# Designs tried in a protein design run: designed miniproteins, single chains, continued (5). Part 68

Each design is a single chain, and the fold is of that chain. pLDDT is the mean over its residues in the fold that is shown.

## One batch from the design tools (miniprotein)

Design m18356
Fold by ESMFold2-Fast:
Structure m18356 (fold): chain A 67 residues (1-67)
Amino acid sequence: MKVYTGTIIGYDPETETSTIKVDEDGSEVEGYVLDKDGRLLGTGLKIEFVEDGELNGKPKYLVQKIL
């Protein structure tokens, strides 16, 4: 399983998805971004995360650490 780093740069309350700017390639990815306790994280946080499947046709990203 590949571990990524990035910054949460946005949140959409209509879709309940966040946008992460990925450090490794500078891309932006959108999906469900939650910590291990299922808690929503705020914008501006630097994070370590992994891909955790899909929900409702959108990717899930599990935050392992706040950096």
Scores: mean pLDDT 82

Design m18357
Fold by ESMFold2-Fast:
Structure m18357 (fold): chain A 106 residues (1-106)
Amino acid sequence: SVQEWVDRSKKILDDTAVKAKEVLDPASAAKFDAMIALHKAALDEAAEQKASKREMVLLWTAMMIDEVGLLFELSQTVDEETYEKFLKIIHEHNKRLQQVLDETLS
């Protein structure tokens, strides 16, 4: 169901926010937290509107675009070691979100 997808996705977002906060400086962590809050709000709206399979894929795509933008920004401001640790966190985050989407669309 859309609600199960939203609930599982929000849990993944919360788990990733905790991990990111341990690695990122306060300013970078605040930017990441802002993106996560935006994504959680969009997921809540998707549940309320009973998003179609197409709308779920479009939201997932929009979340990936936001993430790429943040990764580019952080690549200019954080040190290489911090960036590599954050990339590993984001890679696992994306794998978990993709799995939940795939299971929902099946």
Scores: mean pLDDT 90

Design m18358
Fold by ESMFold2-Fast:
Structure m18358 (fold): chain A 100 residues (1-100)
Amino acid sequence: SSDEKVKKLLEKFKKKLEEIAKLAEKDPSKVDEEIEKLKEWLKKEVKTLSKEDRNKFALEAREILLELYEKYRDNPKAMEAIKKVDEAFGEVLEEIEEEE
């Protein structure tokens, strides 16, 4: 179902975000490369969604970002990486909306 597809993408998004946040502490030099990979994955996956499912994904992904900001609020390196993902996510959504 479309609901299951969105749920699976959100689960993968959260996992990728947590991996990037952890990487920011362990090896910050690799963060930008992993964010670029995430951005390409988002472009590919989000384009396969209907407009309705895309809006649902965007709303729920924003909630995941807020959850990660709260979780890592006392970690400057992780916070900076989450902010970069948030910016990349916004860019992907704007690019796809402009292509419609």
Scores: mean pLDDT 85

Design m18359
Fold by ESMFold2-Fast:
Structure m18359 (fold): chain A 84 residues (1-84)
Amino acid sequence: AMEEARRAAEESVRLAEEHAELAKESKKKGNASGETGGALGVMGSGLDARLAGRRAGAEELGREAAEKAAELGREAGFNIEPYG
């Protein structure tokens, strides 16, 4: 159970990092569409991690992953809540 939650959390953080990087690059190029897609991707990754942690009985891992995803989104210039 915890192993499953940990993997889901790690994967969600990785996807959030990728989305945040793409969104930052899109902002730099003036591509509003890419910026919006990146923000949605970060929020979705955080929510997925939270739900996976909750299902596996490892809510703390899901919460931490969601917080990390939101932090990455904010560093990319978005106001992102961990639960979207």
Scores: mean pLDDT 64

Design m18360
Fold by ESMFold2-Fast:
Order: sequence, then structure tokens, then C-alpha cells
Structure m18360 (fold): chain A 99 residues (1-99)
Amino acid sequence: MKEEALKKLEETVKFAEEAAKKSKTEGLKGSFLDLAKKIKEEVDKALKEGDYEKAIKIAEQGKKDVEAMEKNRETLEEVSLYSAESLREIGKQVDEELE
């Protein structure tokens, strides 16, 4: 069971990292990497508690979450692009007003 949880975690993290590499925007790349980190932390916590079934379920759910983001990649890339540009423009405007 522990070995299965670790293998499922490795698969999920690798899948999220590959999805991040395919990402055209830094926003979406960061989202995949953040999701991988959260899944790893939750699985590690379950393993420390000795709850191997919970660890496996967290890793499997994490993989499904990454798959859902991949399915909506085009929309997420678009939203990430506009969000990053909007934040950049707002930051520039605030800096100009404070100077």
C-alpha cells in the first residue's frame, strides 16, 4: 500500500510537471506546479499518519484534477494571459501615481 501510494504520487507529480512544461503562460505553468506541490504535501501528511488508503485516494484525485486542467488548457491559457497582463498594467499605473 505505501509503495502504491508513492508510485501514484510520482505519476501524478510527473503528469503535472509535464503539463507545466507544455504551458504557454507562466500563470498556467505555476498553477500546475502549485497543484503538484499541494498533492505531494497532502500525500506526505497521510503517509505520516499511516493512512495509506487516504494517500492513494489523494494521489488519484490529484491526477484527476490535473486531467481536468489539461482538458480546459486552452481556456486557462487565455485567462492566464489576460490576468497577467492586467496585473502588469495595474502595477505600472500604481507605481506612476505614487511617483
Scores: mean pLDDT 75

Design m18361
Fold by ESMFold2-Fast:
Structure m18361 (fold): chain A 68 residues (1-68)
Amino acid sequence: SKGVVLEASKTSIVFKDLETGEVIEGEVLADLGAGGSVVRDKETGEGYGVVPGASTAKPGQVVNLTRL
């Protein structure tokens, strides 16, 4: 699915899922820059792949989301 980045840092990314409208706060577990990040939902513990990764993602940017 697709998300829009609200905030991004080295340790966390916050994005809005464009299908559900939910805001997800993610803890960054691994970051490969433009190649993507592995992120854990802070509330549910569910894993996501996020492309591009948190270190390169900017507020307002659309990212590709994959549930892990």
Scores: mean pLDDT 80

Design m18362
Fold by ESMFold2-Fast:
Structure m18362 (fold): chain A 81 residues (1-81)
Amino acid sequence: LPSAAELQAMSLEELEAYYRALVAELRARATTPEQRRDVASFEALARHALAELRAETDPEQRRAMVRSLHAWAREVLARLA
């Protein structure tokens, strides 16, 4: 995973492309029903957070959303390990 600071430096288009690629990779790694549900949950959360980021103009809220995306990504990766 990129660091939270690296993700915060990305444009919205770059973030959307990154998380789309990450979800595809996680789906390929998911072999159990539990892992597939975890990836689906992450996909839904990421989609929602990216939609919120598209409308958000407050830098602190944007940073908080990026940190949440990073934390959720780390959590799902840990469950696939």
Scores: mean pLDDT 81

Design m18363
Fold by ESMFold2-Fast:
Structure m18363 (fold): chain A 69 residues (1-69)
Amino acid sequence: MSAEQREEARRLLRERVEEIERESLKLALQGKNDEAVAYYKEKMEELKRELQERFGLSDEEIEEMLRSL
């Protein structure tokens, strides 16, 4: 993977994580804590699949990027 593709993947990951966290927080603030947790887990798994499909990233590489955000 090129440096440019890695930077694009990292940018997408950051933006999507921020969106997922924001929407999960909105649900939690509405008292829908179980829905917030379920939403976060589901959307994070979808994001991992998208990154694997689009950029060829492994689960380990995605977890590394998440830890460095």
Scores: mean pLDDT 82

Design m18364
Fold by ESMFold2-Fast:
Structure m18364 (fold): chain A 96 residues (1-96)
Amino acid sequence: SLVEKVKKLKEALEEFDPKAIDKLLKEIVEEASEEELKTLYLALKQASEEGKPGALAILNLFEKELEEKRPVLLEELKEAAKKEKVSEETVELLLG
């Protein structure tokens, strides 16, 4: 699930495992639906703005992978983030 992949991504960041980080981000961008990618992007943006540890680092890496694989979607997600928010419960579920 997306939740499990994000948890593994957080663990890989804490362990400073660049190979695991790269693999997990590629799997998320390739395998997740556009709705799941949007939910994750909005949650990371909100967590980053709230100063949650690691959120900005994950957001930056996620944006880089989206730019390489899904550049049109990244532009749509950046525009969505200006107008839309996910629930606090969704942020905690993915990043808590």
Scores: mean pLDDT 83

Design m18365
Fold by ESMFold2-Fast:
Structure m18365 (fold): chain A 91 residues (1-91)
Amino acid sequence: SIREKLQALSDRYSSVVREDDPEAVREALEEYKRILEENLPSLDEAKKYLALALIYEIEAEIARLAGDPRAEEYREKAKEYYEKAKKLAEE
């Protein structure tokens, strides 16, 4: 299932981050982002905002690894969507 694929990618991402290999980290991040984006239209509002927050966190990390100054902008967008998801989950 899509959920099982996302879990497997999350587990792989955690492992790759521990390896301190920037290229392997970037590749795992790009794959994780792609799976999240592909599933975005099928999610309910709260899960959609959480997925968007994760997508922007991934974009921020990819930008950081590339020395892209937009990393800060992506981090701020991730925070905005995380807060929207949190508010919906509490209501």
Scores: mean pLDDT 74

Design m18366
Fold by ESMFold2-Fast:
Structure m18366 (fold): chain A 59 residues (1-59)
Amino acid sequence: MTFEEILEELRRAAETASGATGTVARAGVHELEQLKREGAPEEVLERAGRNALAAVRAA
């Protein structure tokens, strides 16, 4: 899964999910967008994306 695919999945979850899952997805989207704005390298973006997706799946 690419960084863009992960970010799109997180955005969908943030828009559609409620409760803990929605909160975690929203936090993940915010973190990834902030890292992208700061010019984080691809490796950091991919790792952060995978971690955020795992957190959403655990919520």
Scores: mean pLDDT 81

Design m18367
Fold by ESMFold2-Fast:
Structure m18367 (fold): chain A 77 residues (1-77)
Amino acid sequence: SLQQVLQQMQQLHDQTVADLRAETDPARARFLAGVTIGVMRIMLGVLNLVLSESDRQVLQNFFDQIEADLAAIVAQH
């Protein structure tokens, strides 16, 4: 379901944020955030083949928020 996908993306985001908070190297922080964003982009690409337009919009908005949040955290390193 969409709710399970959003929950899994939130869990991946939470783990990435925890890893970024523990990371002291700016280059490694950028790499870690990039990996998470890349994985989520692949997930969106696959899910967009089977989701309704409204569900795609919800998923895209959620991804955009995560991408912005991770970019802000990396910028503080």
Scores: mean pLDDT 85

Design m18368
Fold by ESMFold2-Fast:
Structure m18368 (fold): chain A 120 residues (1-120)
Amino acid sequence: SLAEKIIEKIKEETEKFIKRLREEAERASPADRELLEEAIEQLKEETEELIEFVKLADEISKKLNLSKEELIKKIIEYLEKRKKLLLNSAEQYPEDIRELIEKLLNERTENLIKFLEELS
């Protein structure tokens, strides 16, 4: 299904993000490693919420006979909203960790939006 393809891509892009954070954690001080592991757990929680949103949006779209384009638009709007919330939460971290999270979050969001636009 369309939702299954979107969820698979979300999982793929999130795994790449987590891998980059783990690689940085291996090189980090004990204190920074703890913060990076916290960031990984927050990212996992956010990704579970995103997957549940996609499932719910797909179910509602089927019940209301919404177009594929409308479903994709709603998912993109949710991604942009969640990105802003995650960027705000990242402001609490030291500059180097914040900049890394901002870079990887932007990369994941851009890759997901591009994928969604190609499905439209």
Scores: mean pLDDT 88

Design m18369
Fold by ESMFold2-Fast:
Structure m18369 (fold): chain A 74 residues (1-74)
Amino acid sequence: SPEAQAAVDTLLAALRRILDKAREYKEQGNEEAAKKYVEIGLDVADALLAHPALTPEQRQEVERIRKELEEIAK
């Protein structure tokens, strides 16, 4: 449905911003803020991966972002 696609697109846009913020905080040495954004990002990624309207191309992007968030958490 258009509503389901809009929801996925909104969450994916949010996930991209969360990844950017996690990277910024990690670069600044703010490990506490970086960890919080990683935790939020992993929750959003898991919600997207469970969403039935997620396309194969979007799934690949979400999986890539999820791995990058896990790397930031190290």
Scores: mean pLDDT 90

Design m18370
Fold by ESMFold2-Fast:
Structure m18370 (fold): chain A 81 residues (1-81)
Amino acid sequence: SIDDLIFEALSRLREFVGRDSELWQKGLEVLSVASKGLLEGKSEEEIIKDVEKKARELNLSEEARKFILEVVREMYRKYKE
């Protein structure tokens, strides 16, 4: 279900950010964009573009952006299975 995918994504984000509360908050905002795109029926390409735009607006590091994009791609694949 979408709820299971969101839970998995949040668990991965928590492990990645550790105790960085600012990075956690920014990561939540970016994953929210991905979840909304999935529920709206957007294509993978559209979701990735929206996610990357939001990550850049929030000034996420290249490492954080790469991590979140990998999580989002996995969410999309599992959601379409």
Scores: mean pLDDT 88

Design m18371
Fold by ESMFold2-Fast:
Parts: structure tokens; sequence; C-alpha cells
Structure m18371 (fold): chain A 62 residues (1-62)
């Protein structure tokens, strides 16, 4: 599942639990849904925003 991909592949373990909680709160099930919601509604810093989008782009290529 997307949650397990984040736990396994996300480069910053300190953010994993927060990202999983975000997916559950928004009922996000796919990489495409995560990417759309993140681009549309990100309240985080530009650095974190870009880091997450780069990670999602990498997952879409798997």
Amino acid sequence: SLKELIRKHFPDPSLVDALVAYLEQKNIKTVSEFKEEWEKNSGFTPELHEKILAFLDELEKL
C-alpha cells in the first residue's frame, strides 16, 4: 500500500508518521491522489513541499 511505500522508501524517518497520518486524514489511497492533494493544499514550507513532490514523482516511476 502507499503507507508501506512511504515507511520503506521515504528518506526522512522523522516525517513518516506525520505523512501516514496525513494520508489517513485525507483518505488518500494512491500516489496520484497524494500528489494532487499535496500540490493543491500544501500548508508546509517550500522545501518540504518540493521534497514530497520529488518523492511522489519517484514512486510513480516504480
Scores: mean pLDDT 73

Design m18372
Fold by ESMFold2-Fast:
Structure m18372 (fold): chain A 125 residues (1-125)
Amino acid sequence: SMEEVTKLETEVVERLLQMAASFREMARWLREQGYDELAELALQIADLVRQTLEQMRHLSPSQQIQLAQDLRAQIQAQFDQMLATAERLGAPEEVRRRLETARDTALDQIDQIISLLQQADRLVN
């Protein structure tokens, strides 16, 4: 039903907003640890998530799925860069572990978003 589609779309929006908020919180924590370069990379991921959400408003369900899959690949690439940067800066184990946990959580969240979008696509098509 259209009501079920709207509910799924609302959950996707809420999850993307939560992801962006989580990356902003990570950036604040990284800055407190003295890792401004890592904080800037975390803010870039938050901005990417926000831009993806804005683009999704004008797309069909199948296009939203593709955009979410593209976001997943971009998030993974950005975390690879963050972890390489953390290693170069000699960041302690606590910082690296926090980044690895954030990566795993973000990838799980985007996989859930993709699943919700696939459910919405099946209801419409």
Scores: mean pLDDT 90

Design m18373
Fold by ESMFold2-Fast:
Structure m18373 (fold): chain A 64 residues (1-64)
Amino acid sequence: MEVLRFRPTPLGGALLEREAGIPPGAEVTIELDRATGTAVLRAGDIRVEMSVEAALGLRRDLGE
């Protein structure tokens, strides 16, 4: 399992707060399982399961 940790950009943080209620400035952790093609995004108390492709897209769009 690969783990990505990042702080969202100000715009990414605002999007996460609006869409998922994640506090501004919260660190985002994405756990990638490339064998199954699944990923889990964690931020505060929020957990979202998604594809690896979707998770890598979010890392690109939300992080610095």
Scores: mean pLDDT 75

Design m18374
Fold by ESMFold2-Fast:
Structure m18374 (fold): chain A 61 residues (1-61)
Amino acid sequence: MSNEEIVREVLLKLSKEAVEQLLAKEEAELDRMKADPSTPEERIKRTERNVEIIREVLEEM
């Protein structure tokens, strides 16, 4: 399985509240990265993808 598939499986085993907390943490990290002009765009895009995966999992719960 890809890393994204493993992440999805792990998230689905958590409570909805735990997944919502993880989303909040990833969104805060994304905001921090966007505020730092030295952060490579590739890292920002990866974090945006992680946020999207967490949101998709929450919609499926």
Scores: mean pLDDT 79

Design m18375
Fold by ESMFold2-Fast:
Structure m18375 (fold): chain A 88 residues (1-88)
Amino acid sequence: AGEEAAEAAVEAGLAAIRSAGKEGLPKAVAAGILGAGASFEASLGNDKGAGELAVQAGELALESGGDEEARRAAERAIEAGREAIEAA
């Protein structure tokens, strides 16, 4: 649960960074940082913390205005994050 949310969050951040324009890049980078934070929390067994950071990463990735693939990755991060929070 937490590991899946963290993986989805990292993927969402990276996809956002690759596809975001100049205006969206700060939010895409913030999503990437939160994805790294989710991975750290998951490594500690903190599924709730990983899930909360994954939801935030996905929301910032959506706001970054990337392409369709980045949007889908962001939606997956939000869904996986919510599942990790509920399972904790």
Scores: mean pLDDT 86

Design m18376
Fold by ESMFold2-Fast:
Structure m18376 (fold): chain A 102 residues (1-102)
Amino acid sequence: SMKEEKILNLRLLFEGGLRLTAEALKKSKSAEEQRAVGDILIEGFAFHAKSYGVPEELIEEFEKRLRKLIDDLVAGKISIDEFVAEARKLVKELEIEMEKYF
């Protein structure tokens, strides 16, 4: 119950953050602004994941992979829509891993 509630809360927080991030990215005028928007998403999720007791190694892996998606977006290698789709895949992978540790 507590495990399922923590996973659901993290998903809802990430989905809300991702939606706001996508809107901010569309309005961004520079690579610096896109990186700043990405950092806010990463830091916000990491803070909540840590507060729910997600293992440090899982948080670090998620941050690293999400940061790479921001780098690819800033470099023009992927679109904002592709970034959103890939970020959702990462959260799904994290949820599966979290089920093993709670």
Scores: mean pLDDT 82

Design m18377
Fold by ESMFold2-Fast:
Structure m18377 (fold): chain A 81 residues (1-81)
Amino acid sequence: MEKLSEISKKLKEKIKELVIKKMKELGVPQEEIEKFEKDNVFFTKELQKLKAEDPAFRDEILKLSIEAAEKMTEELKKENK
């Protein structure tokens, strides 16, 4: 379903934005941030690191995931009534 894919894409975009923001706060150079954006593997590893090192960041990611799951559940209920 297009709607579910859209919610998933928005979640990934928001997570990416939070990771990039956190990397900038930690003083990571823009060139390295751009490299992580191109290399999904590096991006995923940085996300896991930040989640382990910062509980508040982990909670923000969890909140975004829950919000996305709720929206997906609403769309699924709309289809099934």
Scores: mean pLDDT 71

Design m18378
Fold by ESMFold2-Fast:
Structure m18378 (fold): chain A 74 residues (1-74)
Amino acid sequence: EELTNRAIARGFALDQVEKHTKKVKDIIDKTGLSIDDAVKRVQQDTFASLSKVNPPSLAKLTAQELGKLTKEAL
C-alpha cells in the first residue's frame, strides 16, 4: 500500500535526519557544493545503501523523505 510505505519511509527518515543533515553540511564545507547538489549526493548514497536490503520502491521513498527533511533542517 502506497500510504503505508510512505509512513514507513518517513519513520526511517526521521531516525536518520540529524546524521544526514550533518553529512550535507560537511560536504558543503569541504567541496563548496550547493545545498541542492549536496542533498542530491547524500540521497543517492542513501538510495544505494537501502536498495541492498529493501524493496526499490521503499528505498526510493525513504531517500526522498530524508532529502525533504534534511533541506527543512538546513
Scores: mean pLDDT 75

Design m18379
Fold by ESMFold2-Fast:
Structure m18379 (fold): chain A 85 residues (1-85)
Amino acid sequence: GKEEIIKRLEELTKKAVEELKKLGAPQSYLDILENLTKKALELIKNSDVETAERILGQVEQFLKALIEAVKKGEKELPDNTVFSV
């Protein structure tokens, strides 16, 4: 159900934060991640289960791209406009 999707989002975010910290990412990257996670959570809470699963998938893709950007030393962040209901 929706509560399980929220829990998966929280676990996914926690793992991403841990990985970014291990890579020595600047605090600004962590702040962006926190803000985007908050927006995704609000969208999930206001969506049906099917839409919430889609949003979770979009968040996972964004987090993978963000981690990859940090690994490459890139300063340009992934596009966060992929979130939709």
Scores: mean pLDDT 76

Design m18380
Fold by ESMFold2-Fast:
Structure m18380 (fold): chain A 56 residues (1-56)
Amino acid sequence: MKKPIAEYLKEKGYFDGEPSPETVEGFIALQKKHGLPADGYVDEEAEKLLEEGVPS
């Protein structure tokens, strides 16, 4: 159930256009910081981190 970060963000309605390099870079940095595979794919653990980082 791994999705590229760009596809995941489109499904969640975060993107209204093309994914920026900053968005992808930031996600990979987040994966590295938390010891996740830095492959740019959203798995269960990465999804939890993204949900916690969603602005309210």
Scores: mean pLDDT 68

Design m18381
Fold by ESMFold2-Fast:
Structure m18381 (fold): chain A 103 residues (1-103)
Amino acid sequence: SDDDKKFKILLLLQSAGGELHVLLRKLEKENADKEHIELVEKLIDTIRQAGKYIINGDYEKAKKLIEEARKLAEELKKKIGSKYGSQVDSLIATLDEILELLE
């Protein structure tokens, strides 16, 4: 049902947001490059905005924001290096699953 799909997407967005907040705290604790911190903050804001569109039933706008988040996550992976690569890969996989549900 549409309600089941919406619920699954919201749970995946909540999971992605939680993982990004954990990553943000680790980067701040390590005094990571400001550009990396700002990129994670932008990812958090983009995912939060996508969630608002899902709640309102605006799946087309949500999809565009998730596609943007996926591009930002690929950029983050290139900049952040191997230390957090698996965590960023997990985020990308979650975003890809959301995009499949939005098709």
Scores: mean pLDDT 88

Design m18382
Fold by ESMFold2-Fast:
Structure m18382 (fold): chain A 78 residues (1-78)
Amino acid sequence: MSLEEKAEEIIRIQKEVAELYLKDKEEAERYAKEVEPEVRKLMTDILTNGTPEQIAAARERLRAAAEEMQKKVAEAEA
């Protein structure tokens, strides 16, 4: 996978956790713990193999995706 693909995979997993949280919080917490090693491996690969520019871009994308997911969760709770 490219570094961009690894960042996209992390975002995909985080979105799945957020969607699951809206249906079952306990399932979401279990799934998040289950996928933590995979997310950590993907992040480690980005941090160790990426250029400073690629790492900065990946961090920005992950931050933006996290903000979008927080908004979706808040809106769905309304």
Scores: mean pLDDT 79

Design m18383
Fold by ESMFold2-Fast:
Structure m18383 (fold): chain A 58 residues (1-58)
Amino acid sequence: SQLQQQLQQERSDVAFSLFKRGLFDKANKVTTQVTQLIQQGDLAAAQQLIDQARAELA
């Protein structure tokens, strides 16, 4: 779906931002969890996790 493709892109973007800030463990955890949620079809939970990770960057 369009949302699935968007979530994969946002996952990559947020992971890069976390790595840039030295938050390596968090970047790896977010990448793994978002990937699993997308594979499960739980796109709402995947979006929420990405949003939470982005909030950590503010």
Scores: mean pLDDT 83

Design m18384
Fold by ESMFold2-Fast:
Structure m18384 (fold): chain A 87 residues (1-87)
Amino acid sequence: SMEELLREKEKELREKAAEHPDDDRYIRLLTAYGTGFAIGLVEVLGSKEEQEEARAYREKALATLNEEERKALEEGYEEGRKAALEI
Protein backbone atom coordinates (compact mmCIF):
# COMPACT_ATOMS: atom_id res chain seq x y z
CA SER A 1 0.00 0.00 0.00
CA MET A 2 0.98 3.65 -0.37
CA GLU A 3 0.92 4.12 3.42
CA GLU A 4 3.25 1.13 3.95
CA LEU A 5 5.75 2.38 1.32
CA LEU A 6 5.69 5.86 2.91
CA ARG A 7 6.22 4.42 6.42
CA GLU A 8 9.17 2.28 5.26
CA LYS A 9 10.84 5.19 3.45
CA GLU A 10 10.27 7.56 6.41
CA LYS A 11 11.91 4.99 8.73
CA GLU A 12 14.89 4.62 6.35
CA LEU A 13 15.39 8.39 6.13
CA ARG A 14 15.01 8.85 9.92
CA GLU A 15 17.72 6.22 10.50
CA LYS A 16 20.04 8.00 8.04
CA ALA A 17 19.39 11.37 9.73
CA ALA A 18 20.10 9.81 13.16
CA GLU A 19 23.57 8.72 11.89
CA HIS A 20 24.37 12.38 11.02
CA PRO A 21 22.46 14.45 13.62
CA ASP A 22 24.74 17.52 13.33
CA ASP A 23 24.77 17.59 9.50
CA ASP A 24 22.03 20.15 8.81
CA ARG A 25 22.76 20.18 5.07
CA TYR A 26 22.48 16.38 4.80
CA ILE A 27 19.24 16.41 6.84
CA ARG A 28 17.76 19.09 4.52
CA LEU A 29 18.66 16.95 1.48
CA LEU A 30 17.09 13.85 3.09
CA THR A 31 13.94 15.90 3.80
CA ALA A 32 13.76 17.10 0.17
CA TYR A 33 14.25 13.52 -1.08
CA GLY A 34 11.52 12.22 1.27
CA THR A 35 9.13 14.94 0.12
CA GLY A 36 9.79 13.99 -3.50
CA PHE A 37 9.24 10.29 -2.75
CA ALA A 38 5.85 11.03 -1.15
CA ILE A 39 4.81 13.22 -4.13
CA GLY A 40 5.87 10.51 -6.60
CA LEU A 41 3.83 7.87 -4.78
CA VAL A 42 0.72 10.07 -4.61
CA GLU A 43 0.92 11.03 -8.31
CA VAL A 44 0.71 7.31 -9.23
CA LEU A 45 -1.51 5.83 -6.47
CA GLY A 46 -3.59 8.82 -5.30
CA SER A 47 -7.02 9.98 -6.35
CA LYS A 48 -7.36 12.55 -9.17
CA GLU A 49 -7.70 15.31 -6.55
CA GLU A 50 -4.65 14.07 -4.60
CA GLN A 51 -2.63 13.87 -7.85
CA GLU A 52 -3.51 17.50 -8.72
CA GLU A 53 -2.58 18.63 -5.18
CA ALA A 54 0.72 16.68 -5.37
CA ARG A 55 1.64 18.35 -8.70
CA ALA A 56 0.87 21.81 -7.31
CA TYR A 57 2.88 21.08 -4.16
CA ARG A 58 5.86 19.86 -6.22
CA GLU A 59 5.84 23.08 -8.30
CA LYS A 60 5.75 25.23 -5.13
CA ALA A 61 8.50 23.16 -3.46
CA LEU A 62 10.80 23.37 -6.51
CA ALA A 63 10.34 27.18 -6.56
CA THR A 64 11.50 27.55 -2.91
CA LEU A 65 14.39 25.04 -2.81
CA ASN A 66 18.06 25.58 -3.70
CA GLU A 67 19.70 23.60 -6.54
CA GLU A 68 20.92 20.67 -4.38
CA GLU A 69 17.54 20.34 -2.62
CA ARG A 70 15.71 20.46 -5.99
CA LYS A 71 17.94 17.62 -7.26
CA ALA A 72 17.24 15.57 -4.11
CA LEU A 73 13.48 16.16 -4.43
CA GLU A 74 13.52 15.10 -8.11
CA GLU A 75 15.54 11.96 -7.26
CA GLY A 76 12.99 11.11 -4.54
CA TYR A 77 10.14 11.84 -6.95
CA GLU A 78 11.47 9.36 -9.55
CA GLU A 79 12.06 6.67 -6.88
CA GLY A 80 8.55 7.23 -5.46
CA ARG A 81 6.97 6.81 -8.90
CA LYS A 82 9.07 3.66 -9.48
CA ALA A 83 8.06 2.16 -6.10
CA ALA A 84 4.36 2.87 -6.82
CA LEU A 85 4.56 1.10 -10.22
CA GLU A 86 5.97 -2.06 -8.55
CA ILE A 87 2.75 -2.55 -6.52
Scores: mean pLDDT 84

Design m18385
Fold by ESMFold2-Fast:
Structure m18385 (fold): chain A 110 residues (1-110)
Amino acid sequence: MLSVFVAALVATPEQREAILAALRELYEAGEEDPAAVAERLRARLAELGLEVAAEFVTDDAVAIGAAARDADRALAEELRRAAEENWESATPSTRIVLEALVAAAELALE
């Protein structure tokens, strides 16, 4: 989760959509091994020219995301709610972070 946030923060809007689409594709394929998901996501980010972002994708971050999806929907819902509550008071730079938080929470809830 945190490594995906860092990737989303440094990417253009188009690259962020590509990262989120790649994550959705991996989860829809039924890949539940965090290490395998992390490796495939790193490879995809490198293909997009986001090698620096790929270095922040760790097995731990993917495992936290998978655990939130399977065991703790309440945490994912809380993160989404916190992002929405802070949206109107946020600066433009902070809104990019909040968008990444909502996107990560949506992937964890699906």
Scores: mean pLDDT 57

Design m18386
Fold by ESMFold2-Fast:
Structure m18386 (fold): chain A 97 residues (1-97)
Amino acid sequence: REEEIERLRKELEEELEELEEAAEEGDVEAVEEEAREIVEIARKLAELGALEEVARAIGRVERLAEESENPEVAEILRETVREMSRILSEAVRKLLR
């Protein structure tokens, strides 16, 4: 589990960097693709109990959405934040019950 979390954390960092680059370029298709990958990695991390990593990723994507000058990119990023927040909330709920 520790090795799997570390691998997913590195994969998440790489995808976040690619998302930031795509957002800066205004590449809507690339932003959608990277956002989907980030959500999938976040889901796996949440299942493994790596909730702090998911929370950090949410903050990073949220900041990127606020800084984006492209309204379509900003919308996709806000949707990504909402989906990741649901994943985090569900994981926390399972830990409490």
Scores: mean pLDDT 85

Design m18387
Fold by ESMFold2-Fast:
Structure m18387 (fold): chain A 61 residues (1-61)
Amino acid sequence: MSIEEKLEELRKKLEEAKTAEEVQEVIDEAVSFGRENELSDEEEKKLKELVVEGYEKLDAL
């Protein structure tokens, strides 16, 4: 799976997440993915935006 495909997968999982546990799992996966992989500036921005949206969704639950 490419970095772009993984980011799309994480985005989809976040949108489909219905519980705080599911949202936290997606956030944890995104953070781990970012630490484990060398991302471009644009890919890193997308990942950071995903993590922020995850925390906002978690707070709204």
Scores: mean pLDDT 81

Design m18388
Fold by ESMFold2-Fast:
Structure m18388 (fold): chain A 87 residues (1-87)
Amino acid sequence: MELYDKAREEARKAFLEGVQKAIEYAEKGNIDEAVKVLDESARKAVEIFEKAARELTPEQREDVRRDIELFREGAKKLKDYLVEKAK
């Protein structure tokens, strides 16, 4: 369980760092770069979970899949918000 918990926290940190950088770019009017950074951070978070999933039980892998979906959905909503605000 420690491996899963650590991977979850590491993935969360990677995503949050990306969100912070995306906000900084958006504040400067660079929406394209903000979107790019957000996509990259979400991808890194997914990769962290996928690596951990190889050593997990079937039940834990289902939890990983759910967490991946939450990260992807969060990134999509934030991207949509940034693009709409730039119009």
Scores: mean pLDDT 78

Design m18389
Fold by ESMFold2-Fast:
Structure m18389 (fold): chain A 100 residues (1-100)
Amino acid sequence: SMEKLKEEIREKIDKVVENFKLKKGDKVLVVGPNKELVEIAKKALEERGLEVTGVTPEELDKVKEKPDYVIVVANEKEAFEMTAKARKKFPDAKVAVVVI
């Protein structure tokens, strides 16, 4: 269900913030398979004072500002490909993966 998925994404985002020591003002790019999942992750990060841009993989080429961190939200089948695309686009950014 979407409710269960929201709880899972928020919990995993909290772990990413803790493990990477993300701070207020850090620039984060969220890449997710659809706008709804991107919005869930974006809101969770913005509530922690982070500057967040959210995109689907198709929108990745339109991102002009370089993020400090990329958070990929994906299922197991797409996680590798989406992460590879993000790393290729932003080689200097630290990448975290939230598998759902």
Scores: mean pLDDT 84

